Designed miniproteins, single chains, continued (3). Designs and how they scored, part 44

Each design is a single chain, and the fold is of that chain. pLDDT is the mean over its residues in the fold that is shown.

## One batch from the design tools (miniprotein)

Design m9512
Fold by ESMFold2-Fast:
Structure m9512 (fold): chain A 83 residues (1-83)
Amino acid sequence: GPLDELKQEAKKLLEETKDKLEQIGAQQVINALDALEQGNVLEAEIHLGMARISAGVLKLIGKEEEAEKIHELIDKFEQLMKS
């Protein structure tokens, strides 16, 4: 389903990227999805917030493409939370 598809996308980004901060962001999205699957919305929101921080730092250091990939995962996650 959509949850498993997004988890696969995040895992693929984690495996393909050489950027440590992008890896951290992707891992935090995976952690948020795991928390959501367990029904722990607060834990999911905390991990998603950590992913947003990683994307924000990427943008600050001029890695806008890497930041945008993390933001795409976050946006897809927020769509799942509305379901």
Scores: mean pLDDT 88

Design m9513
Fold by ESMFold2-Fast:
Structure m9513 (fold): chain A 100 residues (1-100)
Amino acid sequence: SVAASEAKGRTAVRIVNEAMSGEERKGPGGGLPSVVVPLSAEEILARTFELVEAAVAAGEITPEQALAIVRSVVAQLLVEGRLTPEEAAALFAEAEARFG
């Protein structure tokens, strides 16, 4: 149904947002605003794989959707210049081996 497709779409967006979010830390000295620390490409990819594997195990997404999410994150990191084309190709192959 449309509602089921929308729910899975929301799960995919949640996973991407969680994987690509920085860590929020409070500054030392009790009066400073929270600072968002950006994650490395390696940390984002590790979180992406962990989150999609957990979501597949929970039945929230299919392995095909997990593959699509990983490919989307890798493509975004490639566009941002945080991965080389060779690194992106290797990660696409790893994702396909794990979920294809």
Scores: mean pLDDT 71

Design m9514
Fold by ESMFold2-Fast:
Structure m9514 (fold): chain A 94 residues (1-94)
Amino acid sequence: ISAEEGERLGGEAARGLVSPDPAKQREGARLAGELMGSPNPAAGQAGSVAAGTGIASPDPVSREAGREAAELAKASPNPAGRVGGEGALQPVGR
């Protein structure tokens, strides 16, 4: 996966995660997890931003989908994905 494709898919993942449609939320979580699992650091970064966007959502379902993506990122061989997953799972302090 290229850096440009990673950015595009990261945007799709973020939009899916904040969507009111549960199917789009699940697809967004899947895409974010895949991006964070990528050996490409730019794709990993895009995926971690998408997961964080879901977790920051006021929608409980979007938050749960974002957490699922972040948990997948913690198991990633990509260091950027692991860092992003850990960061996304931090308690919301604001």
Scores: mean pLDDT 70

Design m9515
Fold by ESMFold2-Fast:
Structure m9515 (fold): chain A 85 residues (1-85)
Amino acid sequence: MRPQVTVTASKTEAKVGETVTFTATSSQPIKKIYLLVNGEVAATATGSNTLDWTATEKGEYEVSVEVVDYNGNSGLSDPITLKVY
């Protein structure tokens, strides 16, 4: 069964150079997690449900998280919008 994944951000509005922490929840134990910013892999972690990301440019970013479980199944969260000023 694919993991059901949600993502939350420590803030939805940030300044350039400010670090935002993303937290994933998963219905399955997390083997690996990928942070996707505008569809591109920006960060990865193993055995963790949190990822930090720092915006270098102003703009609106679509952020989602993909979780890979210990059975090799993956699940993708719905995207959230992060605004950087």
Scores: mean pLDDT 84

Design m9516
Fold by ESMFold2-Fast:
Structure m9516 (fold): chain A 75 residues (1-75)
Amino acid sequence: ADSLSVEEVEEAIRKALEEVGLGEYAEEVVKLFRELVERGMSHSQALQAIYFHLAEKVGEEAAKKFGEALRRELE
């Protein structure tokens, strides 16, 4: 993740959310990621924060599926 551009990570986030049926959260999650990176967080730290954000909104099971899909998109 830290070796990718912000734009590449944002695209991976959108695709991962669509794969797990959470595409409705794509704009919200991408905006949060961008804001966290702009505030000085590494990509890995920002992705961790997004994971917790989704877990609070949709539950841990859905957040785990998103994390698995995101890892595939980032490879």
Scores: mean pLDDT 82

Design m9517
Fold by ESMFold2-Fast:
Formats: C-alpha cells, structure tokens, sequence
Structure m9517 (fold): chain A 81 residues (1-81)
C-alpha cells in the first residue's frame, strides 16, 4: 500500500512494514525519494493500493499516481480516507 499525507508518502507491505518513504520538498513541492521508494516496493509486488489523506492536494495525488504508473505498478485501488 502507498499512504499519502500532506507531508509525504509511506509505502508499506501487507504486514505494515515500511518499504520506503518520500517527503514533500518545501522548495519544489515535489516528492524527494519517491522513485527510489517505488523501485524498492516493486521488488515485493506489481499491484498497489493508494490511500490519500483527505487533506492531500491534487498536485501531490497526481504526482504519486503518475510516478507509480511510470515505475510499472498496476494500481488496483485509489481511496481517500
């Protein structure tokens, strides 16, 4: 699962173990470390769920979705929590 908050991204396995993290860069608004975290997670699964916190801006949602697709994931669900 990919968990997206206004502060960044956490990628976890089915047991809740952290596979990778990315943080929002305050200067660019981009996510630092996202591509590296996604590459690590791809070693464990090709199918991913994305969970967005309700306060996540559209720009961050678009960045995470785009990066996951570009990295080769099949997005099986997208949810706002």
Amino acid sequence: KIIVTPDGVTIVDENGNVLGRAVVDPYSGGLRGLLDALKEALKHTKEIEILFDKDVPQRLRDQVISAAKQSGFKIVSERVI
Scores: mean pLDDT 78

Design m9518
Fold by ESMFold2-Fast:
Structure m9518 (fold): chain A 65 residues (1-65)
Amino acid sequence: MDEAMAEIAVAVFKTVNPSSTWEFEFKGKTLYIYGKAKTQEQEDGLAQLKELLKKLGIETKVVYP
């Protein structure tokens, strides 16, 4: 259930940030984010997403190349 809500949150983030090139992968209770924020707006958006997911019990990890 929390996982489905987290997927919806990710889909919303991608919709409101359509210029972002992100890849997302769920592994258990952790969301892996592949890529890097290029702008302050993208960083702020990621911070909001992380806060929302944390409330759902989902940890986030950003992976840079």
Scores: mean pLDDT 71

Design m9519
Fold by ESMFold2-Fast:
Structure m9519 (fold): chain A 76 residues (1-76)
Amino acid sequence: SLIDEFIEALKNNELARARELAEELVKEDREGFEKALVDFIKSGELSKEQVKHLLILALELDLEKVVEAAVEALKK
């Protein structure tokens, strides 16, 4: 799925590919994508570096709930 490809790109530090996939996911289902990312951040499976990359992407795409979840995760 596109979300799985996005997660792999993020984990592999393929930031350009991650951004392209995120833009497609936002067009397809913004709310579902945002919810999936919030749930993934809360799972604790992402490293601090991966959460920081996701925060930057969320700011660029105006994914406010993802920004909030990422900032909270980085405070721990």
Scores: mean pLDDT 84

Design m9520
Fold by ESMFold2-Fast:
Structure m9520 (fold): chain A 82 residues (1-82)
Amino acid sequence: MLGSVTQQRLEELRRKLETTTDPFEKAQILFELGIIYLLQGDYDTAIEYFEKAISLLDGTTEEQQNLLFKTRLALLEAKKAK
């Protein structure tokens, strides 16, 4: 179960995800959701969010490459921890 502060952040990120249309911004939100679940030990949910974030990134810009790299590392960590 999430604490009050973490629960509020999680809900804000989910709401932003539903209203955001930009793929890169969606990927950033999905990455943040994945990290929250990873830190809480919910590796299956973290993996799902990281895989969704990766699917929205083409790696054509430096910002996209940086996020893609970080997300791939986090995904590998979640898979190993499971």
Scores: mean pLDDT 82

Design m9521
Fold by ESMFold2-Fast:
Structure m9521 (fold): chain A 91 residues (1-91)
Amino acid sequence: SLVEKAKELLEKAKELLKKGEGGEAALLAGQAAVLYGEAGDLEGAKEAYKVGVEAARLGMKDKKELAEAIGGALQAIGGLIQAGIISGKKV
């Protein structure tokens, strides 16, 4: 399911964040947020958003990871908004 795929991506993002791989972690967390958003899973999207933003802040310190960090953060925002719209709840 979309939620199962999102959970796998989010777990990988958390592992990468612990290893200091902010750009890659942000990208995976952003992808997870999009999938949670499509599924209307607001709680999953919120968690993925928080991880994505934290990872993006770390990745933005490295110019090589900047594009992944920004891309991940934007996807995380979009996923959270989509989850709010589908669930009918405040984001």
Scores: mean pLDDT 85

Design m9522
Fold by ESMFold2-Fast:
Structure m9522 (fold): chain A 82 residues (1-82)
Amino acid sequence: KEEAAKEALEKAKELIDKLNVSDKEKAKEIVEKYLEKIAASKNELELNKEIAKLIEELEKIADGVDVLKFVEEILPLLKKTL
């Protein structure tokens, strides 16, 4: 579980560096915060709720299309944290 969470965070940071985001450091901060909450999820309902909040926060600082591509790439790794 801890290894899966670390892998997801490292992959997320790599993807953020490739996205057209004006503030990459802020994006990484948001991702770290929500990945911690996602890793603490006890079931898929809690997992999906925290993922939805992550998407909402990232959409405030990035284009929605870029956010959706990011989520599609990271979602399989996030599910492994359950």
Scores: mean pLDDT 75

Design m9523
Fold by ESMFold2-Fast:
Structure m9523 (fold): chain A 90 residues (1-90)
Amino acid sequence: SIEEVVKKILSLPPEERVLAVTYVDAKIIKEKFPEDEELVKNYVLVRAPEEYQEEIKAAKSLDEVIEIVRSKLTPEQKKLADELYKLELE
């Protein structure tokens, strides 16, 4: 349910919560503005921890940016983020 997904996200540590939400938001922004690669990349850079910024800057495509963010999520966080993404598209 929506309530269970929200409760699980709110219970994540702040850093993990930001990363999971940033992944979902990046996918949504890419879907709404597929031609604006700089918009998605800049959004992720503003949200991402400093230690990942150079890796994200070096990415050559939006798919690489999104995959970098996804790679930092645990399997449980990935499932939670994918469920949130589905709810956001409704």
Scores: mean pLDDT 78

Design m9524
Fold by ESMFold2-Fast:
Structure m9524 (fold): chain A 91 residues (1-91)
Amino acid sequence: MLEELEELTEKVEEKLKEIEKIDPELAEDLRLLLEAEFQEIFENSENEEEFIKKVIELLKKVLSMSLEELKEYVEKNKEKIEEAREKKKKA
């Protein structure tokens, strides 16, 4: 599980870097959304194994998405992105 999590994290980061070359705003919004989603998974997970499993599922989903699907994902979660952005401004 940990090796899979590490490999998926690296692949998602690589995908985000490629998106940043095309649409830097989308890449930033997606990073904020993923951070918010990881926090939500952490808060709703009963143990570390459940947390890791849910994070792996999310990373696999993101890797399978097209650029258009990622834009829809960001648009549907606009409120979560704005909340994450405000949280970083205060820190």
Scores: mean pLDDT 81

Design m9525
Fold by ESMFold2-Fast:
Structure m9525 (fold): chain A 80 residues (1-80)
Amino acid sequence: SALEIIEEIQKLFLKFLDLEEKLRNAKEEEKPKLIEEIKKVTEELIKKIKEYGKATGDPKEAEDMIKQVEERLEELLKKA
C-alpha cells in the first residue's frame, strides 16, 4: 500500500539524516565506511520512492523527490 511505502521512505530518510550527521562529525578514517552506508541507504530510498510513484500514479513527483535526494547526497559527498 502507499501508506506502507511512505512509512518505509520516512524510516530510510531518517537513516540518511543520521548518517549525514555522523559523516559531518567523523574522523578521516571513519568516512569511507559512512560514505558506503549512506550510498546504500540512498539506493534503497530511491527504490522506495520509485515504488511510491508507481503506486500513486504520479511518476513526476517521485522523479522530483529522487533528484532532491541525489543532489543532497552529491553536496554531502563534496563536503566530506
Scores: mean pLDDT 85

Design m9526
Fold by ESMFold2-Fast:
Structure m9526 (fold): chain A 93 residues (1-93)
Amino acid sequence: SMEDKAEDLAKVLLKNVPPELAEKLAQIIKDVIPELPDELADELAEALKNKDEKKVKEVLLKVYELIEKSENPIETERRLSEAINNFIHEAQQ
């Protein structure tokens, strides 16, 4: 379900994204999903900085809702996963 996907991703992001990279991650998500409002991208960055898992999950649910409404949900979700995995890999180097 979208809720399970949002929860799983929230845990991955909170484990792997340090607070100083939260804004950069939110921008990467917005670059893949331009329809994501600036306010929600800012809320995601702030929630990641504060380690607020519930708020991170709430914003990610809205991200997945936007993916489902996109012209190609499967490809958009794949691009998001690749962008996040690449970001986490680079952040750990």
Scores: mean pLDDT 86

Design m9527
Fold by ESMFold2-Fast:
Structure m9527 (fold): chain A 79 residues (1-79)
Amino acid sequence: SAEIAAALERIGALWEKFVAALDAGDLETAIALLEEIKRVLRELIARVRESDPELAAALERALALVEKMIELLKKKLAE
């Protein structure tokens, strides 16, 4: 659907900005961008869970990875 496509495009754009922030050593901006990706993923999962359980499962795996990356970057920022 157009809504799913738009959400995935937004996640992609946020991911590109996240990579750029990491390359610049800007951990605070990188964490903020991952938190935004996490929010968009949670909203998308809620929307697709009933209609496309396979996509929902794939997005939940992506969410788990994003959450782990946030934890690791927060630990690094606190060092």
Scores: mean pLDDT 89

Design m9528
Fold by ESMFold2-Fast:
Structure m9528 (fold): chain A 80 residues (1-80)
Amino acid sequence: SEKEKLKEIHDEYFEELDKLREEAIKNKWSPEEVKEKLEKLKEETLKRLEEAGISEEDIKKAKEHYEEEIKNAVEYLEKI
């Protein structure tokens, strides 16, 4: 179902986000490098949602959620 596809793509996004966060800490990436990597992940994930036939409304909500998660991740890494 569309709901199951959305959940799968969301779960994959958060797994990749956590991996990027760990790599950022390990490799001492700048906040700018982290933001670039997370923005790329966001764009790739939004494309996957579109290709999976997820509705425009759900894609818009996902985009807003991902943008907030990126902001939180960058702010977190700036404090370490």
Scores: mean pLDDT 81

Design m9529
Fold by ESMFold2-Fast:
Structure m9529 (fold): chain A 72 residues (1-72)
Amino acid sequence: SLEEIRKKLKELIDKHKDYFNAIMDKISEEFGDKVLDTKELIEAMERIGKELNYPKEVIDEFKKLLEEANKL
């Protein structure tokens, strides 16, 4: 369910809060007031995550959960 996916996303974000905040800060710097769709958000997180040496496994889990949410 969407509720279960949101719960998993929150748990993952809370576990990796420092990394998530760094990625979101970079997204905000690059895109400003632009509202990103799911595809744009995933692409930005993957690219910025690599630039910040963010663990690929964590980025892949975020991507998986966002894609699952988008299918509902």
Scores: mean pLDDT 75

Design m9530
Fold by ESMFold2-Fast:
Structure m9530 (fold): chain A 93 residues (1-93)
Amino acid sequence: KKREEAAERIRQAAVEAANHLRSLGLDDTAKEVLGLGEDIARAVLEGDFQKATNLTVALGILAAGLDVEGHTEAAEAVRRFYREAKKAIDEVE
């Protein structure tokens, strides 16, 4: 149950980030964020917390790339998802 709750919370945070990215016209980035969110949620459900943590690093890299391109609002949306994912993982480790 606790892993299922964490996985659902990660999926919800990914959907919120993706919707914000789409509102900014970043549809491809939104799809990438949704894919990462599903992969992180699956890793949590499987108890592979090392894989889940490694996948959250990919979110940090994505956010940094968006900042370099001048997409500051998009970068902050991805960082918000990163923080929620890390918090959810920490609660079930």
Scores: mean pLDDT 87

Design m9531
Fold by ESMFold2-Fast:
Structure m9531 (fold): chain A 90 residues (1-90)
Amino acid sequence: LSEAKKAAIKQALENGDIDTLGVMAMDPEARDYILKYLEENPEWLEKVKKAAEEELREAERLLREGDLTAQVAARLRKAMVELAIEELGL
Protein backbone atom coordinates (compact mmCIF):
# COMPACT_ATOMS: atom_id res chain seq x y z
CA LEU A 1 0.00 0.00 0.00
CA SER A 2 1.46 3.40 -1.05
CA GLU A 3 2.41 6.08 1.49
CA ALA A 4 0.04 8.51 -0.30
CA LYS A 5 -2.86 6.05 0.11
CA LYS A 6 -2.01 5.47 3.80
CA ALA A 7 -1.97 9.26 4.34
CA ALA A 8 -5.35 9.60 2.57
CA ILE A 9 -6.83 6.84 4.79
CA LYS A 10 -5.55 8.54 7.96
CA GLN A 11 -6.97 11.89 6.80
CA ALA A 12 -10.35 10.27 6.02
CA LEU A 13 -10.39 8.64 9.47
CA GLU A 14 -9.54 11.96 11.18
CA ASN A 15 -12.28 13.77 9.21
CA GLY A 16 -14.91 11.03 9.56
CA ASP A 17 -15.04 10.81 5.75
CA ILE A 18 -16.92 7.52 5.55
CA ASP A 19 -17.50 7.85 1.77
CA THR A 20 -13.74 7.93 1.08
CA LEU A 21 -13.13 5.06 3.52
CA GLY A 22 -15.84 2.97 1.81
CA VAL A 23 -14.32 3.50 -1.66
CA MET A 24 -10.81 2.73 -0.35
CA ALA A 25 -12.08 -0.42 1.44
CA MET A 26 -12.95 -1.89 -1.99
CA ASP A 27 -9.18 -2.46 -2.35
CA PRO A 28 -8.32 -5.49 -0.13
CA GLU A 29 -4.89 -4.07 0.84
CA ALA A 30 -6.41 -0.71 1.84
CA ARG A 31 -9.25 -2.52 3.68
CA ASP A 32 -6.75 -4.54 5.73
CA TYR A 33 -4.85 -1.34 6.58
CA ILE A 34 -8.06 0.46 7.67
CA LEU A 35 -9.22 -2.50 9.79
CA LYS A 36 -5.82 -2.84 11.48
CA TYR A 37 -5.73 0.91 12.19
CA LEU A 38 -9.22 0.76 13.75
CA GLU A 39 -8.24 -2.29 15.86
CA GLU A 40 -5.15 -0.43 17.14
CA ASN A 41 -7.17 2.78 17.69
CA PRO A 42 -10.60 1.85 19.14
CA GLU A 43 -11.45 5.55 19.66
CA TRP A 44 -11.36 6.00 15.85
CA LEU A 45 -13.66 3.01 15.39
CA GLU A 46 -16.31 4.69 17.59
CA LYS A 47 -15.88 8.00 15.71
CA VAL A 48 -16.20 6.25 12.32
CA LYS A 49 -19.33 4.37 13.47
CA LYS A 50 -20.88 7.64 14.69
CA ALA A 51 -19.97 9.42 11.44
CA ALA A 52 -21.56 6.59 9.42
CA GLU A 53 -24.74 6.75 11.54
CA GLU A 54 -24.92 10.55 11.17
CA GLU A 55 -24.43 10.38 7.37
CA LEU A 56 -27.08 7.64 7.13
CA ARG A 57 -29.57 9.75 9.14
CA GLU A 58 -28.88 12.82 6.98
CA ALA A 59 -29.32 10.78 3.77
CA GLU A 60 -32.66 9.43 5.10
CA ARG A 61 -33.76 12.99 6.00
CA LEU A 62 -32.93 14.22 2.47
CA LEU A 63 -34.82 11.27 0.95
CA ARG A 64 -37.95 12.45 2.84
CA GLU A 65 -37.56 16.26 2.70
CA GLY A 66 -35.22 17.04 -0.20
CA ASP A 67 -35.98 17.94 -3.80
CA LEU A 68 -35.37 15.44 -6.64
CA THR A 69 -31.66 16.34 -6.99
CA ALA A 70 -31.09 16.02 -3.23
CA GLN A 71 -32.95 12.67 -3.18
CA VAL A 72 -30.73 11.24 -5.98
CA ALA A 73 -27.58 12.42 -4.15
CA ALA A 74 -28.91 11.00 -0.85
CA ARG A 75 -29.57 7.58 -2.45
CA LEU A 76 -25.97 7.39 -3.72
CA ARG A 77 -24.58 8.59 -0.37
CA LYS A 78 -26.69 6.03 1.56
CA ALA A 79 -25.45 3.23 -0.73
CA MET A 80 -21.81 4.31 -0.21
CA VAL A 81 -22.23 4.52 3.60
CA GLU A 82 -23.92 1.08 3.70
CA LEU A 83 -21.06 -0.32 1.58
CA ALA A 84 -18.50 1.17 4.01
CA ILE A 85 -20.38 -0.31 7.01
CA GLU A 86 -20.38 -3.77 5.35
CA GLU A 87 -16.73 -3.67 4.16
CA LEU A 88 -15.37 -2.37 7.50
CA GLY A 89 -17.63 -4.54 9.68
CA LEU A 90 -19.18 -1.54 11.46
Scores: mean pLDDT 77

Design m9532
Fold by ESMFold2-Fast:
Structure m9532 (fold): chain A 63 residues (1-63)
Amino acid sequence: MTIDQLLQQSKKHLDQQNYDLAFDYLNQADQVASTIPDPQQQIQSQIDIGVQQLQIGVNRVFP
């Protein structure tokens, strides 16, 4: 599964307030991102993952 697909699944579960599954998909995306040999692409993927983590955190605290 690609990072983009994992981020889409995470967002879908976040929209359903299924925080555990949303976070699980982000952890999978992080593992995939760590295997990217291109530093620029790896950094961009890590930023996308970080933004999604912040969205989960905000929705958990301020639903």
Scores: mean pLDDT 78

Design m9533
Fold by ESMFold2-Fast:
Structure m9533 (fold): chain A 65 residues (1-65)
Amino acid sequence: MGVKLMGQQLVKNKIDTAKSYDSGGDTVKSQDILNNLKNMIDTVYSLDPEVGAVMRRTYDKLMAE
């Protein structure tokens, strides 16, 4: 439970940081952060599917907004 919560918070923090860079006009850095986050989620999912699934759902939800 704690590890899943930490995974959710990491995804949220990375997306918030990427949105901050995009709002500041640094679209390239924003996209790099999002691409790296997607790769990290895929890696976590391959190692721990339960934690990775929680992170993936959090990413999908926040990116849909």
Scores: mean pLDDT 81

Design m9534
Fold by ESMFold2-Fast:
Structure m9534 (fold): chain A 80 residues (1-80)
Amino acid sequence: STTEKFVEILLKILEEEKKKAEEEGDKITALWYEEMIDKIEKMYKEGASSEEILLELGELTQKELERLKKGEMPDYVPKK
């Protein structure tokens, strides 16, 4: 399906960006990509549409960009 293909491409991009962040020692960025991957995989498994996944991705990206612009510390941390 179009949704399946979209999710496959999106997850591949996010996984590559996460790996790049890990290789560069950017632990915060790597954790953020991991959270996005987990969220998208869960939404897809629960039957979310491409539009719903794009809206969530946009919201998470907007919040992270706003955080970076303001110089605020992230609220996401390594889980136990």
Scores: mean pLDDT 79

Design m9535
Fold by ESMFold2-Fast:
Structure m9535 (fold): chain A 91 residues (1-91)
Amino acid sequence: TLEQAIEARRKAQEHLQAGDFEGAIRAMEETANALQASPYLDEDVKALLEKAREHIARAKASTGLEKQNHLADSLEYLAHAIQKLKANAES
C-alpha cells in the first residue's frame, strides 16, 4: 500500500542516517516493491522506480562516499515516486 511505501522509506532514511547501509538498502527495496504493486502505477512512477533501483544497484557495487551518495539519490527518487503516485490516486 501507499502507507507501507511511506513507512518503508522513513525506515530507509533512518538506517542511512545511522550509517546502516544494509538496512537502508533493504528498506529502499521494500519501498520500491510497495510502489510497484500500486494500482496507481503509471509510466512516470515506473521511470522513477527504475532510477531508484539503478542507484540501489550502484550503491551495492560501491563503497564509502560513493555508496552513501547513491543511497541518498535512490531515497530522493523514491520520494518523487511516492508524490507522483499520491497525485495519481487523487486524480
Scores: mean pLDDT 87

Design m9536
Fold by ESMFold2-Fast:
Structure m9536 (fold): chain A 80 residues (1-80)
Amino acid sequence: DELEKKKEEAGKIVKETVEKILKAKTNEEAAEYAEKGIKEVEKIFGVKVDSSKIKTYTKEEQITELIAATAQALNEYVEK
């Protein structure tokens, strides 16, 4: 199933991106990882989500936004 493969791939990207955010030395560097992770999730599902505020967020907020964006992309992919 293509959906299961995309979910697995997106889950891997989210996990790797969270680890990069936590290891980042600055909030700005963390935001760049979060933005890149969201863009990779967008590519996996062929969906676009709004990440415009990510650079103003804390690391915790960036992780929350990454998870929310991933859920939104998945939902848009499976919805009609």
Scores: mean pLDDT 83

Design m9537
Fold by ESMFold2-Fast:
Structure m9537 (fold): chain A 79 residues (1-79)
Amino acid sequence: MRLAREGAALVTEEEIREMAERLGLTEAQVRYFVRLVRELPDTVESIAALELLLMERGFTHEQIKELFRRLEELARRAA
């Protein structure tokens, strides 16, 4: 979670568009994901709550995994 949160702070509008197009999500859905990652505490309970909130809004488990992967990549490259 901490690395994904760091990556979420680095996300640009261009990256939001790219992720939305690749995953079949709206830009609003990707922005919602990024906001949740930035705002929720880095705990196991927060991760579970985040997954539930995203699934209620039409995200699949595979889309969530890929979004986290992309945020972690952004953080790793910036470090």
Scores: mean pLDDT 77

Design m9538
Fold by ESMFold2-Fast:
Structure m9538 (fold): chain A 79 residues (1-79)
Amino acid sequence: MQEEIDRIAEVSRLVAEKILAAAPPDTTREQLEMVAVAANHAALSAPSLEDAQKLIDEIAEVLRTEGPEAAIRFAREKA
């Protein structure tokens, strides 16, 4: 239980850091929240923390290059 809580906390921290850093300056708060929720859901579905970190990096790259709608779609497909 404690290890699972620690993993959830670490994933949430990584999502917040990576998504905020990757977001275009014109991204709305609502879009950022949707990307963060989808990224957290996908990352927590990963078999390991290492896989979760890689997936978060991939979602952040999609957000940076293709925008928030593409990032949300990509993250949902990975969940």
Scores: mean pLDDT 81

Design m9539
Fold by ESMFold2-Fast:
Structure m9539 (fold): chain A 85 residues (1-85)
Amino acid sequence: SLADELFEAVEAGDEEKARELLREAGITDPFLQEEALRVLREITDPEKRRAAIERLLARAAEDPAGAVLELGVEVAMERIKEALG
């Protein structure tokens, strides 16, 4: 699936392939591609990263900016919870 390919590209550090897959998903803006990859790299747990990718791709074609914003909010909330606990 596109999600599986994007997960493998991010895990491998293959930025060019990851950007290509994001463009296929509807995230064509270079700024949104960079932001999505930055946030996905912050998720070190492979299962959480895969789930985040699946949620991102589910929304990307209809609302690429909203999909990337939601990804960023989810990661920021997790970091805030860790800081408070």
Scores: mean pLDDT 86

Design m9540
Fold by ESMFold2-Fast:
Structure m9540 (fold): chain A 74 residues (1-74)
Amino acid sequence: MLDAEEQARSVARILTRHLRRRGLDARVEVEMSDNATGELVGQAVQKALQMGVGEEVTSTDADGATVTIRVLPA
């Protein structure tokens, strides 16, 4: 399995490509804790798929795991 940093980079790349295909001049940054679950990542990604430039989402769970996704100008 990918570690948290590698998973964050992969998600950022995929979301950046998705948003650019939607016509947004955007780049995506993803930060996640080492204990982030696939479910938590999935929840954050579902919210991020429709985000615009300047938007940010953070998802957290009972164990203190966090996933933060930011949509920034390119």
Scores: mean pLDDT 79

Design m9541
Fold by ESMFold2-Fast:
Parts: structure tokens; C-alpha cells; sequence
Structure m9541 (fold): chain A 63 residues (1-63)
């Protein structure tokens, strides 16, 4: 039920989210991981990158 134009918009948004997620992950990877809170935040950032990559793969598969 999604149009090609809607899928192209979602793909652009997913690519922008991936870039932001990768920048956040790189920043967190530069930090000391000595605390549980820091480790959980790093895991969250990694999951965000994975999610954005999966969204891109999904939307590209629909084009």
C-alpha cells in the first residue's frame, strides 16, 4: 500500500537516521566503558545502527 514516492521518502529518512546513529556510536565508542550505564548506552547505539541499516535494506527491496 506504500507508493514509490513514499518509499523513496522513507529511504531518505532511514539514510539520514543511519548517519546520525553512526555518528552517535562513534562518539560513544571513544568513551570509557567502565560503567554499566555506558555499556547499555553503547549497546543501544549499536542497535540503532542495525535498525537503520535494516530499514534501508527493506525500503531498497521495495523499489
Amino acid sequence: SLTKEQIEKLLREAKEDLKAAEEELARLEAQDLSTREAVLRLIGAKLRVIGARLDIELYESLL
Scores: mean pLDDT 85

Design m9542
Fold by ESMFold2-Fast:
Structure m9542 (fold): chain A 79 residues (1-79)
Amino acid sequence: TVERLVGMILRLIGDLLDTTNPEVRAALEQALTLLMDMLRGTPIDEVISRLEQLLSQTSDPEARKILSEVIEELKELSE
């Protein structure tokens, strides 16, 4: 739902304000951009595909954890 998506965005903004790790910051900024694209009408399956591509290019364990959690939450919303 839109309410769950907004909740995810607010959580990630909080994480972005607290992080000092540049790779975590980059992952959070990219995830937020994709979630905002979803609010503007980008299909959820396209957003998931883009996040999975980003995850495949990410090496930092904390950044990978954040991306994996977002992907899993979106997959639950697509069902």
Scores: mean pLDDT 84

Design m9543
Fold by ESMFold2-Fast:
Structure m9543 (fold): chain A 63 residues (1-63)
Amino acid sequence: SLPEVIARVARQGLLDSGVPEEEAQALADRIREAVSKLPDDATPEEIGLAVQQAIQQFRQEQQ
């Protein structure tokens, strides 16, 4: 599914950037959840915004 694909890509990117595995998985799970809550007709822009919001919230919680 699209949420699963986006979460996998995000997880790999985080790991490649040196983010610890546990943290990368937690953020990827949040991204998957955020995208899965969008309507089936969500635009690429809406999907991108949901991903960015999930990342921003996670970063604020980790600092």
Scores: mean pLDDT 80

Design m9544
Fold by ESMFold2-Fast:
Structure m9544 (fold): chain A 100 residues (1-100)
Amino acid sequence: KEALEEAVKLLKEAVEYAKKGDKDKALELARRAAELVAKADPELGARIRRLVEGMSKIKDLKALEQVLGLLLVAVEYALAGDREAAERALRRAEALVREA
């Protein structure tokens, strides 16, 4: 799905910006990725959007990078049609956001 492929690209860029310490740009790209995911899969997109809102409260850039990496993995699994693997990655991301 074209929208999920574009979301993967944006999440890869978000991870790189987080590594460079640019939290605002990383979150901007993650929000855009969530909107694209919602066009392909409204339920998955809504969950990712909620996670990105929680990520705005994360002060540790390494924790932010880890959550973005898990979102990337989740969207890649969704693109591959592996809903169970996507769900597992999302639950790990949700747990990290709660701990931060």
Scores: mean pLDDT 84

Design m9545
Fold by ESMFold2-Fast:
Structure m9545 (fold): chain A 80 residues (1-80)
Amino acid sequence: MEFEIDVVEALTLIELAIARNAKDAEGIKKWTDKGVEELRALGASDERLAELYRRGHEVSKQVGDEETAAELEKKAEELA
């Protein structure tokens, strides 16, 4: 279980890095949401889900998408 959670987190972070380099705000939101849903299905804690949303928020801010950044920050706060 933990190993599977770590793999999903790592793959999600790779996809976020690709989307950030492409300045693809839609991709950042898509991969963050997908990663969180996969982690939730694996039984990851709310703290780990919130951390992934915070990573998506940071990356969204870096590409200048304030709307997506605010949405992902709110989702992280709802899990904290």
Scores: mean pLDDT 82

Design m9546
Fold by ESMFold2-Fast:
Structure m9546 (fold): chain A 64 residues (1-64)
Amino acid sequence: MSEEEKELLEKIANAKNQKERNDYKGLLVMRRVKERGIDPSDPRFAEEVRELVAEIDKEIEKLK
């Protein structure tokens, strides 16, 4: 995992309100979409994004 991803996960875990948490979570999702080459025109795009969100939620729980 990159340093930037670790920083985003820590910011999500330590977010004081829902808006701040959603902002950092959105940045991490977009980064992983690009890094894994997930194409928004792919019919599986919505499914893969849901899986990424679930992965991030698990990683946040692990940091707490």
Scores: mean pLDDT 77

